Designed miniproteins, single chains, continued (3). Designs and how they scored, part 72

Each design is a single chain, and the fold is of that chain. pLDDT is the mean over its residues in the fold that is shown.

## One batch from the design tools (miniprotein)

Design m10650
Fold by ESMFold2-Fast:
Structure m10650 (fold): chain A 79 residues (1-79)
Amino acid sequence: MEKEANELIEEATRLGVEIGKEAYKLKEQGKTEEAEKLLKEAEKLLEEAKKAAEAGDLEAAKKAVEELRELLKKAKELV
């Protein structure tokens, strides 16, 4: 359980970093509002994933990680 929770936190953190990189590219393109929206959404999902994993709610943590994956895909499509 603890190992799976830690793996989910690590994956969520990795996805957050990747979304941050895509948001930075959007800012360089002048798409500042889109970049800020992505960063705020990523921060919310990352916090939810960490809280759920720490509480042992692996299903909620997995859902937040999946939402981060979809957000990253959307971010890449916007760049």
Scores: mean pLDDT 82

Design m10651
Fold by ESMFold2-Fast:
Structure m10651 (fold): chain A 68 residues (1-68)
Amino acid sequence: LEAVLIVLSEEEVVLKLSKDATLKLPSGKEIEVKGEIKLSIEEAIQATVIVDGKEYKVNDIVKEIIYE
C-alpha cells in the first residue's frame, strides 16, 4: 500500500491511496476510501489505513508530497 499526499492549503490535503482502504480517524470514525479522500492536515497526520487486514499509519506509507 502506497499513499500520495496533495497539499491544497495550510488546512486541507487530499490523501490518495494505491488501493481502496478503510481510513480510521483519531476520533475513531471509519471511512471507506475509494482512491482518494479530502482531509484536514491534522486528521491526515494522525490517521491510520486498513487494507487486506493490515493497519498502517498514514505517515509510514506516504511516498510523495505534492503542493498544488
Scores: mean pLDDT 81

Design m10652
Fold by ESMFold2-Fast:
Structure m10652 (fold): chain A 58 residues (1-58)
Amino acid sequence: GELEKKFGEASLIQAQRNLEAGDYELAEKLAQRSIELFKKAGDEDGVKEAEKLLEKAK
């Protein structure tokens, strides 16, 4: 739903900030959370963006 999409976007922003700060473990966890939230929202583009960030955190 709309709420899950907003939480997915917020988690993705936090994941990106942690990746930039060098916290790869926290970035990975937040990116995984973002993927789950975007899947629940039916946001395929959001899932793809979160998966791209997850790969950068590995």
Scores: mean pLDDT 85

Design m10653
Fold by ESMFold2-Fast:
Structure m10653 (fold): chain A 57 residues (1-57)
Amino acid sequence: SEAAEKALEAIRNGDSETAAKYGVEAAKQDPELGRQVMNAAAEAGHLDAAIAVAKAL
């Protein structure tokens, strides 16, 4: 998913706002991809992004 790829790239770049935006979109399109983005955000310390994605699941 393009949304999931953009969310993961944003996580690597430290951009929590972009990670939340695309992570939420990925979760709405594919819950499995949303969970992967949520876990990656949490592991990287982007807790606000992880919570936003979790709420979209």
Scores: mean pLDDT 84

Design m10654
Fold by ESMFold2-Fast:
Structure m10654 (fold): chain A 100 residues (1-100)
Amino acid sequence: MEKPSDEEIEANVYYLAGIVADLHGDYETAVKYYEKAAELTPDSRLAAWAYLRIGEAYYKLGDFEKAKEYFQKAMELAERLGDTEVYERAKKLLEEIEKK
């Protein structure tokens, strides 16, 4: 559709770097990369996915309060953007934490 901006390209690179850190079990580094991706493209589908990934990383770190916060952020943004996949994933993960 639109040509990606330099910020959108940079945000995608940070998001992918976050995925790589996640795969290596470096959840603290993954969070930093995902936060940078969301900062560069706020109110975007990439930011919604980044918030979902941050929530998952905090869950793996045992920080359930931050995990809940970011799942809620992911759901709110995904709902505004009509991204049902992020919304449903964040909702399911939030419900799993609430069982604990």
Scores: mean pLDDT 85

Design m10655
Fold by ESMFold2-Fast:
Structure m10655 (fold): chain A 58 residues (1-58)
Amino acid sequence: MKLAEVVRAYIPRNEDELTLLPGDRVEILEEVDEEWVLVRVLSSGAEGRVPKEALRVL
């Protein structure tokens, strides 16, 4: 699985987006476009779109 660390907080603007906190670990499920990825947060199991710029790939 492709893992990433959240390096920047994100507050959702749409229903399909996720809240991110720095230090969270996510699994990248799919690249949606050049700016957005679909992820699963490992601690909660929540899935949604987040900006790529908030993540550092591990």
Scores: mean pLDDT 83

Design m10656
Fold by ESMFold2-Fast:
Structure m10656 (fold): chain A 106 residues (1-106)
Amino acid sequence: MDAFANGDYKAAAEEYLKKAEETGDPLLYILSGLMYERAGDYDKAIEAYKKAIEVDPNNAAAYVMLGDLYEKKGDFEKAIEYYEKAISIDPDNTYAKKRLEEVKKK
């Protein structure tokens, strides 16, 4: 259950993004993307997750987040691509494997 108002998510996303830009910490880019996603700004969330991948190309979690967002947007081809990349980095990621099978059925 999420107690934040939509404006609080956007403010949190912008603060995480600012800290990520100052530190280069991929986790802060992921947190920014998650907050933008909760605010309903999927384009800003995608930008933040792509930045996480730019600073850490082996970040399986960031690829999973991109897969989830492209699935939400109905772009199943890109969702498949990002889930497959996540699995290639972390073969034990059962979540990404399950999402990949589900998206391939669409």
Scores: mean pLDDT 82

Design m10657
Fold by ESMFold2-Fast:
Structure m10657 (fold): chain A 75 residues (1-75)
Amino acid sequence: MEELRKEAEEAERKAEELVAKGTPEDVAGAVPLFRRAAELYKEAGDDERAEELEKRAEKLEAEHADVIAAERAAM
């Protein structure tokens, strides 16, 4: 249980680090890590956190093209 939660936290942390870098490529790379963290939280019994991370991954996927467009507009 605790070991799965630790792995989920590590995956979530790595995903957040990629998002923090702010490049479209890094943000795209964060999506599979958020999904992995969500699956691990679900296995650990933390369904609420798993749902939050799944929604975050879906939102980042949907916004990927818009993020690139917004970044160019801001420059």
Scores: mean pLDDT 75

Design m10658
Fold by ESMFold2-Fast:
Structure m10658 (fold): chain A 81 residues (1-81)
Amino acid sequence: MKEELEKEILIALARMYAEIGRRLARKGDSEAALEMGERAARLYEEAGEPAKGYEDLAEIAELAGDEELAEEARRKAEELR
Protein backbone atom coordinates (compact mmCIF):
# COMPACT_ATOMS: atom_id res chain seq x y z
CA MET A 1 0.00 0.00 0.00
CA LYS A 2 2.07 2.89 -1.38
CA GLU A 3 -0.40 5.61 -0.31
CA GLU A 4 -0.37 4.37 3.31
CA LEU A 5 3.43 4.31 3.43
CA GLU A 6 3.65 7.80 1.89
CA LYS A 7 1.15 9.10 4.47
CA GLU A 8 3.17 7.57 7.33
CA ILE A 9 6.38 9.17 6.02
CA LEU A 10 4.70 12.59 5.67
CA ILE A 11 3.33 12.37 9.24
CA ALA A 12 6.73 11.32 10.60
CA LEU A 13 8.43 14.26 8.85
CA ALA A 14 5.70 16.63 10.06
CA ARG A 15 6.23 15.47 13.67
CA MET A 16 9.98 16.06 13.33
CA TYR A 17 9.52 19.59 11.97
CA ALA A 18 6.96 20.39 14.70
CA GLU A 19 9.34 19.17 17.43
CA ILE A 20 12.22 21.20 15.96
CA GLY A 21 9.91 24.23 15.83
CA ARG A 22 8.96 23.87 19.51
CA ARG A 23 12.63 23.57 20.52
CA LEU A 24 13.64 26.61 18.47
CA ALA A 25 10.77 28.64 19.94
CA ARG A 26 11.83 27.73 23.51
CA LYS A 27 15.37 28.90 22.67
CA GLY A 28 14.02 32.24 21.40
CA ASP A 29 14.61 31.59 17.68
CA SER A 30 11.07 32.64 16.76
CA GLU A 31 11.65 33.08 13.00
CA ALA A 32 13.13 29.60 12.52
CA ALA A 33 10.50 28.11 14.87
CA LEU A 34 7.62 29.51 12.79
CA GLU A 35 9.28 28.32 9.57
CA MET A 36 9.47 24.77 10.99
CA GLY A 37 5.86 24.98 12.20
CA GLU A 38 4.69 26.05 8.74
CA ARG A 39 6.62 23.17 7.14
CA ALA A 40 5.02 20.73 9.59
CA ALA A 41 1.53 22.10 8.84
CA ARG A 42 2.11 21.72 5.08
CA LEU A 43 3.27 18.11 5.52
CA TYR A 44 0.25 17.29 7.70
CA GLU A 45 -2.02 18.81 5.02
CA GLU A 46 -0.40 16.57 2.37
CA ALA A 47 -0.96 13.59 4.70
CA GLY A 48 -4.67 14.45 5.05
CA GLU A 49 -4.33 15.66 8.67
CA PRO A 50 -4.58 19.48 8.28
CA ALA A 51 -6.22 20.01 11.71
CA LYS A 52 -3.21 18.43 13.43
CA GLY A 53 -0.87 20.66 11.43
CA TYR A 54 -2.65 23.81 12.54
CA GLU A 55 -2.76 22.58 16.18
CA ASP A 56 1.03 22.17 16.15
CA LEU A 57 1.53 25.51 14.36
CA ALA A 58 -0.64 27.23 17.00
CA GLU A 59 1.47 25.74 19.82
CA ILE A 60 4.72 26.78 18.13
CA ALA A 61 3.37 30.30 17.47
CA GLU A 62 2.38 30.63 21.17
CA LEU A 63 5.87 29.56 22.25
CA ALA A 64 7.39 32.00 19.73
CA GLY A 65 5.24 34.88 21.06
CA ASP A 66 3.17 35.29 17.89
CA GLU A 67 -0.28 35.39 19.51
CA GLU A 68 -2.03 36.55 16.31
CA LEU A 69 -0.75 33.56 14.33
CA ALA A 70 -1.50 31.23 17.26
CA GLU A 71 -5.16 32.38 17.40
CA GLU A 72 -5.54 32.12 13.61
CA ALA A 73 -4.02 28.62 13.56
CA ARG A 74 -6.30 27.46 16.42
CA ARG A 75 -9.34 28.83 14.59
CA LYS A 76 -8.27 27.00 11.42
CA ALA A 77 -7.73 23.72 13.30
CA GLU A 78 -11.21 23.97 14.87
CA GLU A 79 -12.81 24.62 11.45
CA LEU A 80 -11.13 21.48 10.05
CA ARG A 81 -12.44 19.15 12.81
Scores: mean pLDDT 84

Design m10659
Fold by ESMFold2-Fast:
Structure m10659 (fold): chain A 85 residues (1-85)
Amino acid sequence: LSAEELAAKGDEAYKAGKYKEAAELYAKAAELSKDPREAAEYLVKAAEAAEKAGDYISAVGLRLRALGVALEAGDYSMVPAILAA
């Protein structure tokens, strides 16, 4: 599975209310992504899905990972979305 295929499965799981599964799929999409901006966006989606699942600890970890990716890439434009609570 490519990052895009995993993200599409994550979108499907999220729409079905399977938030834990969606978070795992988005996190895997981020891991396989070669673009730091894309990876950070997937990590934010994973965090949002984890929040919907009630997994606050995983959500915080995912947002911190997204922030790390954005900072390493020098792309500060996504920082407000990453830090949105």
Scores: mean pLDDT 82

Design m10660
Fold by ESMFold2-Fast:
Structure m10660 (fold): chain A 57 residues (1-57)
Amino acid sequence: GPELVESVLRWLEEQGKREQAEAVRRAIENGDLETAARIVSEATGLPYETALALLRR
């Protein structure tokens, strides 16, 4: 949900991945959850399906 998304974005920024955090935020605002999940997966090492589930809840 929104709180979990904000936690992930904050973590990415703390890891110095600010550009990736901004790309995820933009994708979510555009309703492109697949792109957002792919970026989160690549940035965190989580499987794509796990990242997608976290964004969709």
Scores: mean pLDDT 80

Design m10662
Fold by ESMFold2-Fast:
Structure m10662 (fold): chain A 120 residues (1-120)
Amino acid sequence: GPPARSVAVVVPAIDAAETLPAAVESALAIETPAELRVVVVDDGSTDGTLEAAEELARRHPVEVVRIPRRGIGAAVEAGFAAAADADAVVILDGRAPEADAAAIREAAAEGGVRLSAPAP
């Protein structure tokens, strides 16, 4: 497809406080002509994940969406709803210590939806 003008990185997060900052910041550090933003979906975490996400949103183009622990499918659905205006979407695991640079660059180049960390 045509190159994307905007890419939303959806990060479903459950009990991911320790890894979420590195995952989000590494995603936003990817060099691409597309406008990057992150949607963090907190799936009812109790470990400080929400506080980590809110701190990231103060410093970076991050939107925080909260859901009442409904599982990965509901988190992905909420993330897609928040990313509806993006030309391309990448789904990233909030527990991964770094972003999938190839998935983000491919989304920017070709558009569409990419899953860099498959649901369990």
Scores: mean pLDDT 77

Design m10663
Fold by ESMFold2-Fast:
Structure m10663 (fold): chain A 96 residues (1-96)
Amino acid sequence: MKIDEKEINRALADMYLALGKKFLEQGNYEEAVKSYELAVKVDPENADAWIGLGKAYLKLGDYEKAIEAFRKALEVDPDNTEARKLLQEAEEKLKS
């Protein structure tokens, strides 16, 4: 029986996404970035993982990397209202 690589990658991405959310809630922003980077590496089609990565970069003050992450989220899911709002927030912070 052939194991579906896409199904395995989704499960791994969900695990790293959950871990990233936990670190973000704890204020451990560097570990949140690492967890979200692993999530997008195993499933680059996971818009939530790109959004999480951008949020972690926003907390670290790395606005340029946050903008890149939110743009990637919108490439995956162009109708994502949260990613669009967060992209605007990151761009406004970069200008100030």
Scores: mean pLDDT 85

Design m10664
Fold by ESMFold2-Fast:
Order: sequence, then C-alpha cells, then structure tokens
Structure m10664 (fold): chain A 97 residues (1-97)
Amino acid sequence: SDDEKAEKLLKKAEELLEEARKLLKKAEEALAQGKYEEAIELAKKALEAAEEALKLAREALKVATDKELRFRAIALILRAIGLIIEAKKLIKKAEAA
C-alpha cells in the first residue's frame, strides 16, 4: 500500500519533470530569439513544475519501503534539483538582458 502510493507519486513526479524539461527548452529558444519576457515566463513555469516534482519525489522516498522505489525517488530528487538550478540560471540570464 505504501509502495503503491510511492509508485503513484513517482509517476506524477516523472511527468512533471518531463513538462519542466520541455518548458526549459522553449525558454532557451525564446531567450535565443531575444524574447526575454517570454523566456522568463516559461522558465518560471518550468521552475514550478520542477519544485512540485521535488516535493512528490521526497514524499515517495518517505513512504517507500522497497529499495528500488527508494533509488528511483533519489534519482528523481536529483533530476528535479538540476532542473531547478537550470531554470533559475535561465531567469537570471533573461533578466540581465
């Protein structure tokens, strides 16, 4: 039951990380085109998705009893942190332009 809950949380986190990745790619494309306000908006949406994914992956790690689910949760936590850092860097670059 706890592992089933962890699996559902991890699946949602994975979907949010994919959404964040796509939004960051669009933000990078907007930045390259000089569309700074659009780049900031897209990067902020990516940041929100990545932060939600981090929260869900942390919840999954807390309830997971299976070691493979725990390792998956840790991997998603690290991926979410990476996307958060990337989104914040992109926002800073766009604001400096």
Scores: mean pLDDT 91

Design m10665
Fold by ESMFold2-Fast:
Structure m10665 (fold): chain A 82 residues (1-82)
Amino acid sequence: MSPEKRAAEMTLKSLRNSVDLLRKAVELGNKESAERFYKATLQLAEAAKKVAAEMSPDEAEKFNKEVDELVERARKELEKAE
C-alpha cells in the first residue's frame, strides 16, 4: 500500500471516530464537546481531501464523496443538539 493511501485510510478512520464521538456528545447533552468534535471533524475532512489529491482521480472522487458524507452526517448530528 502506498503511503498516501495508508494516510488517507487512517484519516478516514479518524474522521469516522470523530463523527461517532460527536453523536455520543449530542446524546449526552454535552453541547461544548459536540461543537469541539464537529470542529475536529472539519479539520480531519480537510486533511483527508489533501491526502486524496495524491490518489488516482477515480479513487480520489470516491474517497472525497465518503468524506463529504461524513461531514454532512456530523452537521446533522450537531443540529440535533439544538
Scores: mean pLDDT 81

Design m10666
Fold by ESMFold2-Fast:
Structure m10666 (fold): chain A 93 residues (1-93)
Amino acid sequence: SELELDILLSLAAMALSVGNYELAIKLAEEALKIDPENAIAWYILGQAYLGLGNYEEAIKYYEKAIELAEKDPRYAHLIEPAKKNLEEAKKKL
């Protein structure tokens, strides 16, 4: 359901904004059950794992978000911020 997907992604983004990374991960994973190619959900996972200090996981999820965003113009707006966050995560290793 598009509505269910949109609600999950919105709630995951809100969870990130208040530093609830565990909730953001759970909600993004539920979104991926609906749409496994959703670049926003992969990007949220990258941000949440970066917030938790799990830099290797963050790198993997940002790379997946970039891969999907480069294939779908709907997600083009994620490419630059994901690449910037990917570089920051790599500097922490």
Scores: mean pLDDT 91

Design m10667
Fold by ESMFold2-Fast:
Structure m10667 (fold): chain A 100 residues (1-100)
Amino acid sequence: NQQQNIDNAINYLRQSLSYIQQALSIEDNPDLRRAQGLLIQSIRYIRQGNYQQALQYAQQARDYVVRARRNATNPQTITLLDQAISYTDQAIQYLNQAIQ
C-alpha cells in the first residue's frame, strides 16, 4: 500500500544517509556532501507529501554518490558507497510505487 511504500522509502533514505556519513568520515568528497544534502531534501519532500520532488532529489543524490564512488580510493569507502547506492535505489523503487 502507499503508506508502507512511503515508510520503506524514508527508512532506506535514512540508511543511505548513514552510509554516506560513514564514508565522509573516512574520505571527504564534495560530491558526497552534495548527495547528503539532496537526500535530506528528498526526506523533507516526502514529509510534505511531495513524492515527485522527493523522487527527483533521490535520483540526483544517487548520481552524486556514483560520482563519489568512481573517485574513491579507500576500499572501505567503496564498500560504504555501494551500500549507499543500493539503499538509495530501494528508496527510489518505493517512491515510484507511491507515485503510481
Scores: mean pLDDT 91

Design m10668
Fold by ESMFold2-Fast:
Structure m10668 (fold): chain A 67 residues (1-67)
Amino acid sequence: MTKEELQKKAGELMTEGSKAYEQGDYEKARKKFEEAKELAEELIKLGMEKVGKAGLEQAERGLELVE
């Protein structure tokens, strides 16, 4: 998977997590935010620190909402 594909996938997971949270599906929201966090960490490892760190912060905030 390219860096561009990982970034797109992370954004899609964040959108899906937010929609699940708005619908009251907290289990699905948590799962999506956890997956987004994992991809954000992968982006950081691949040298996309600015994008990856921003994604990590967004995913962590999402996880705090469902805790």
Scores: mean pLDDT 82

Design m10669
Fold by ESMFold2-Fast:
Structure m10669 (fold): chain A 57 residues (1-57)
Amino acid sequence: SSRLQEFTDQSVREALLAVEQGFDPDRVLEAIRRRLRRLGFSDAEVEEVLRRVRRAL
């Protein structure tokens, strides 16, 4: 899979686990956004990942 797909799958898994542990979904999404931006993903790629994460929550 592409690098973006790998981070999408990882972000979905991490977000689900964090929310199950009682973390605020909005804070989890913001942490994922910051991480992906630091890794050099474009704004469009970041929003694609976050859309996928929101739909999985």
Scores: mean pLDDT 85

Design m10670
Fold by ESMFold2-Fast:
Structure m10670 (fold): chain A 68 residues (1-68)
Amino acid sequence: SEEEEERRKRYEEKAEKLAKMLAKELKAKSYSVERIGENIFKATIETEEGVYEATIDTATGKVEIEKL
């Protein structure tokens, strides 16, 4: 439905904003964001020290960060 499409877009925008903030904080060379669930996203953040993976829950605002 139209409401589902709008919700999907809001989650995507929120995930992208959070990933950009994390990339800036970590001084990333590059980052990417992938949807892995309805409201769950995976951000891969490449830095000089290595690669970080963040799991972002856009419904709750929780972010889990792991260094690969």
Scores: mean pLDDT 83

Design m10671
Fold by ESMFold2-Fast:
Structure m10671 (fold): chain A 55 residues (1-55)
Amino acid sequence: SMEEVKKLSEEVRELSERLMETADDPSATPEEIEKLREELRAKYKELEKKKKELS
């Protein structure tokens, strides 16, 4: 549904913002940054799949 696409889009945006903030934090570990990158990749792939289903 369009609501699912909207929710996933918001989640991708929030993860992107968190990743940028974490990457700019000198206290952040490489493990934390890598975990966020993997989560963002997975969410983005899910969003793309949902968009194709609605087209």
Scores: mean pLDDT 82

Design m10672
Fold by ESMFold2-Fast:
Structure m10672 (fold): chain A 98 residues (1-98)
Amino acid sequence: ASAAAREARVRELVGEALGHLAEARNALADGDYAGAAEHAREAARHLREAHELLPDPHLEEAARHAEEAAEAAARGDAASATAHLDEAIAHLGRAVEA
């Protein structure tokens, strides 16, 4: 694929990941820890795919934090899950800055 096509796909994957991170936060607020873990894992999957297409340390760190949020949610640790979701979102903000 062209560089422009790779950049477009990375933006799409990041957008999908942001959607899943938001759904994970909503699931935690509703006490749905299983749903939160599933959405956080899906976010991590999209972010890993984005990093494979266009290597970026902030995408890698966002994926790691999304995975840690999923593990925290799976064990019922809402505070740790929320902190890791916030870190994933913060890293994505840095990844999209010029």
Scores: mean pLDDT 89

Design m10673
Fold by ESMFold2-Fast:
Structure m10673 (fold): chain A 116 residues (1-116)
Amino acid sequence: SELEKRLIEVMEEALEMYLEGKPVEEILAWLDEREAELLAAISDPAERAKARDVFELLKGFIAFAHALSKLPVEEAVERLNLAKESISGLLEGMGLDELAKKFGEIVDKLIEYIES
């Protein structure tokens, strides 16, 4: 869907900012701006609620990943894999199968980055 494509673009850019070393506070502020823009463009209340839930999950994941950056690599990787399964399942439950797949790919890239 058009909504899913836009959410994928936002998610990919947020990860790129994180990997570039942008402060998490700046990434979260950027996501708040993208959320406001996207919600304003959605006329269907159900699709708007879905977008809001995805932004909530994404912001939560970024804060979680940042907290994990201070843990031993093995523990961080284990917790990232658990978050990958949990969040992907939630996105699939919302009918966002392409976003769920892309989120999994993004978490895998983050794990590779942490292990390098």
Scores: mean pLDDT 87

Design m10674
Fold by ESMFold2-Fast:
Structure m10674 (fold): chain A 75 residues (1-75)
Amino acid sequence: MPELSPLERLVLEALRLHGPRTASELARILGVSQATVSRHLNRLEALGLVRRRREGRRTLYEVDEEALAALIASL
């Protein structure tokens, strides 16, 4: 996926393996800052590969599996 950074690929992989997660949970899993993860999540959401939803006081991010499958099929 030449359009995605290595960290963006790891974010997608972590969400697929662990299911919906907050930016802070992804930061813990990947060993990076929450600000770094949030920046990449914003780009992935703009690309339609990730969606966010509100759950109580938390914002969860999850992979759009159809969009990801379409991207993989085009590569």
Scores: mean pLDDT 80

Design m10675
Fold by ESMFold2-Fast:
Structure m10675 (fold): chain A 87 residues (1-87)
Amino acid sequence: MVEKARELIEKARELLRRAEELARQGRLEEAARLAVEALRLALEAARLAREAGDIELEAEASMEIIRATVLLLELAKRGEELAKKAL
């Protein structure tokens, strides 16, 4: 369980790094897909960490949940702004 939670956190971190790069390039839909996947993995990692009683690991997973959520909100705002400027 704990090992799987660590693997999920590392994968979520990698997906978030790639999503941030895609967002900088204006590839918002691709960035959103990776951010959603990262959020799913981070949520699973947090659940596994809680089941294992690993407070540090749960905190790490929670940080990735926050990062993914913030990125998704930023992407949604940028998407809305682009839609409003569609002529």
Scores: mean pLDDT 84

Design m10676
Fold by ESMFold2-Fast:
Structure m10676 (fold): chain A 63 residues (1-63)
Amino acid sequence: SLEDEIKRALADIYEGLARVLEKQGKFKEAAELYRKSADIYEGVDPERAQELRKKAEELEKKA
């Protein structure tokens, strides 16, 4: 659906920004954006949401 397409696009934007922050060593900010992406993916792709939450948790331990 259009709603699911918009949700995926928004989640992908958050994930893309998170990757940029992660590469800059801004682990806490990156984790927050990975978590926002995961929350959106939960409704459309729960497996992807779980992977992004694990990534956020890993980065929070580094921060």
Scores: mean pLDDT 87

Design m10677
Fold by ESMFold2-Fast:
Order: C-alpha cells, then sequence, then structure tokens
Structure m10677 (fold): chain A 87 residues (1-87)
C-alpha cells in the first residue's frame, strides 16, 4: 500500500513537472500568469491534503492520515527538487 502511494505521488509530480517544463519552454507573454496559476493549484492541493489529514486524525483513522501525509510529502519533495533543477 505504501509503494502504491509512492507511485501515485511520483506520477502526479511528473505531470506537474511536465506542465512546468511546457510553460517554461513557451515564449508566451502569459508565461508568468501560467506559472502563478500552476503554483496556486499546487498550494491548494497541499492545503486539501492537510484538511484530509486533520479530519482523519480527529476521527481516529491514524493510518489513513499517515498515508496522506506521506503522499503529500513525496509529491512536494519531488516537485521542489525538479524546480531547483529547472531554475
Amino acid sequence: MREKLEELAEKEAEEYIEKLREILASKSEEKEEKLKKLEEEKKKKLEEFRELVKRAREEGRTGEAEGIELYAKLFEEKVEKAKKELE
């Protein structure tokens, strides 16, 4: 089950990185706006994960909360590493 969460986080991070790469390769005047929107989508997703973790812990579903925390952490770490390599 943990391995499946790692695979899903990795795949989702790859999709984010691909979108980021496409925006960075674009010579559009909307590049900065698209980058801001992509960053806002990431922040919103991470905030939704935090709320799910909080609810799961409040309801005693500790294993589920830990799984969501691991997924969010792996996603964020992979995205941030790729951003540093592209910047």
Scores: mean pLDDT 76

Design m10678
Fold by ESMFold2-Fast:
Structure m10678 (fold): chain A 89 residues (1-89)
Amino acid sequence: SEFTKLVKELVALVAEALDQGLSPEEILELVRRKLEEMGVPQELIDRVLEILRGVLEGSDNPAVQVTALALRLIGDEELRKLVEEAVKK
């Protein structure tokens, strides 16, 4: 599943950035650039960044942030639909 691939890539990217001590603003910028490089639609970028911002604001613990990000991305019906629409074209 392309959706599962995207979730795994985003979780890995954020986990690495947190391990490197990047700020929330730097992590949001890193994820935005990665998605832009992948050529995904702006609505998909906006949805991912909304979820990520909520996760980074919800806890200061990197392990909790990574777990919350994975669960929120996997469970987001709107994000799943946006990825499915992007794959069909």
Scores: mean pLDDT 85

Design m10679
Fold by ESMFold2-Fast:
Formats: C-alpha cells, structure tokens, sequence
Structure m10679 (fold): chain A 59 residues (1-59)
C-alpha cells in the first residue's frame, strides 16, 4: 500500500463518517490511529486502521 492510497482510504472513511453523522468514539479512535500511522510513514498500518474505521461505519 502506498502512502497516497492509505491517505485516500482515511479521507474516504472520514467522509463517510461525516455523511452519516457518525460520532462513535471507536470510529474516531481508529481514524486517529490511521493518521498516526500515516504520519509515521507506515502506509500498511494506516490502511488497516482506515479499514477498521470503515467497517465500524458500515456495520
């Protein structure tokens, strides 16, 4: 996974959260962890956390 792909996944999950009006702290925590991983240069871990956030949003 590239850094750009991970960032797009984080952005997508955040957009979905905003569109659905979700303020679940588990989603916010997963997104925060994804952003931390992205800042650390760990694209694969950033993707994993972004996917976790998306799964929490979608059920």
Amino acid sequence: VSMEEAKRMIDGARQAMEDLGITDPRVLEALARAEEALAAGDAEKAKEYAMQASNLIGG
Scores: mean pLDDT 81

Design m10680
Fold by ESMFold2-Fast:
Structure m10680 (fold): chain A 73 residues (1-73)
Amino acid sequence: AEEAARAAAGAADDRSHQLVLEKAPEFIKNIPEDDPIRKKLEEAVKAGDPRAVTKAIGEYQLKNPAEVQKILE
């Protein structure tokens, strides 16, 4: 019972990580090439680190909320 719930949570987390890495390149295209956050995102994607990708997106959103709103539309 609890083991099944834990397995389902793990599978959902893995899928979320894959989706973040898959969509990150499209998000990166909307960031200026000279922005240091873009370099952090590109490195995180190359490293296969979904947590680093999510953190970098969050940092970009805090600095450029209007730009992120346009990307998410």
Scores: mean pLDDT 68

Design m10681
Fold by ESMFold2-Fast:
Structure m10681 (fold): chain A 73 residues (1-73)
Amino acid sequence: MEEEAVRKIAEAEAHLQSARLAYKNGDKEKALEHLDRAIKLAEEAMKSPDPRIQEVARELLKTAEELKKKLEE
């Protein structure tokens, strides 16, 4: 259970980094695609009963939502 949530956090972080790179390159479509994937993975990780995993997942969601808002401006 926890191992699966940790893997989802790592994948969400990778997608968030890819989204930042796409954003810097002006590729809004790829940035949004990676952000949507990162958000879904972080939401799944939030289902973990471990409060530390939930905290990391919340920070990932916050960061992804902030970047998505900038793309919509």
Scores: mean pLDDT 83

Design m10682
Fold by ESMFold2-Fast:
Structure m10682 (fold): chain A 55 residues (1-55)
Amino acid sequence: GAADRERAAEGARRGALAAGGSEEQAEKAYNMAMSGPTAEEADRLGARGVIEAGA
């Protein structure tokens, strides 16, 4: 659903920033997750971000 997609997109944005990415890269990650073809890719990007931010 939309809430799932927004949460995954937020995770992707946060993950990009946690990985040392720029605001521009974070915005791109968010947009890709929101309009991306699969929740799978959004989830992978979000999970990576959580791991890096939580370390």
Scores: mean pLDDT 67

Design m10683
Fold by ESMFold2-Fast:
Structure m10683 (fold): chain A 99 residues (1-99)
Amino acid sequence: QTPEEDFRSAAEALRQAAEEIAETSPHPKVRDAARKVGELARKALEEAKPSIGNAAFLTLALIQVVLAKRDLERGNYDAAAETLERVAEQLEKLIEENK
């Protein structure tokens, strides 16, 4: 696999996972945080340089979003929102480093 393929796959998976949470969650804070993650994942796909490091970063962000989804399934909405907000901050830094 190429770094470009891994990067694109990770960014797209992250965007899709975040958008699913934004569409399905009844909790406003979770929806807002997930929507932000989805937009930032799209921006990373368009603007960030594809690299092994950036692909790994996006994969770790995806794992955090999956863990947030587990928190939602358990009714822990505040923990899920906090995790999604942290992922958004991490994505903003990734995009900034790729200016």
Scores: mean pLDDT 84

Design m10684
Fold by ESMFold2-Fast:
Structure m10684 (fold): chain A 85 residues (1-85)
Amino acid sequence: SMAEEYKELAKKAEEYLATDPEKARELTKKAIEVLLEGAKELLEKAKEAGDEELVKHMEEMQKELEKITEEEIEKALEEAIEAAR
């Protein structure tokens, strides 16, 4: 599932955080891509089901994920790496 794929990518990113920051960054970007694709799939299903509240929630989540820039990912990773050292 999308949640399982995200969890595995996030766990691997955390494992590489202290030893290979570039690999951690790559895995974090992939995890965000998995979340974005999953949000799009859930939005389509919610629209088909006529669940207007879920549609609104999924659209807001998609917008938040799309606003995550490479710079924001980099900054968050730098802060996490500093905290791990």
Scores: mean pLDDT 74

Design m10685
Fold by ESMFold2-Fast:
Structure m10685 (fold): chain A 65 residues (1-65)
Amino acid sequence: TTLSDELIQKIAEFLTGVKANPELAKETLDAEGIRPTDEQIKEIEEALKNNDREKVIEILNSTRP
């Protein structure tokens, strides 16, 4: 039920890095069966910028099948 720290780190690198690439974040999540909306991606990005890991996990878990 809990997402791996490794997955969260990859998403953080793709969304908050100097070379941010939201499409790579979406592809990484799709490989895990997670397909967030654009609004959810924005919420994840904001949570990552605030170092709110628990919020990121909550959003991602809400989109899991």
Scores: mean pLDDT 73

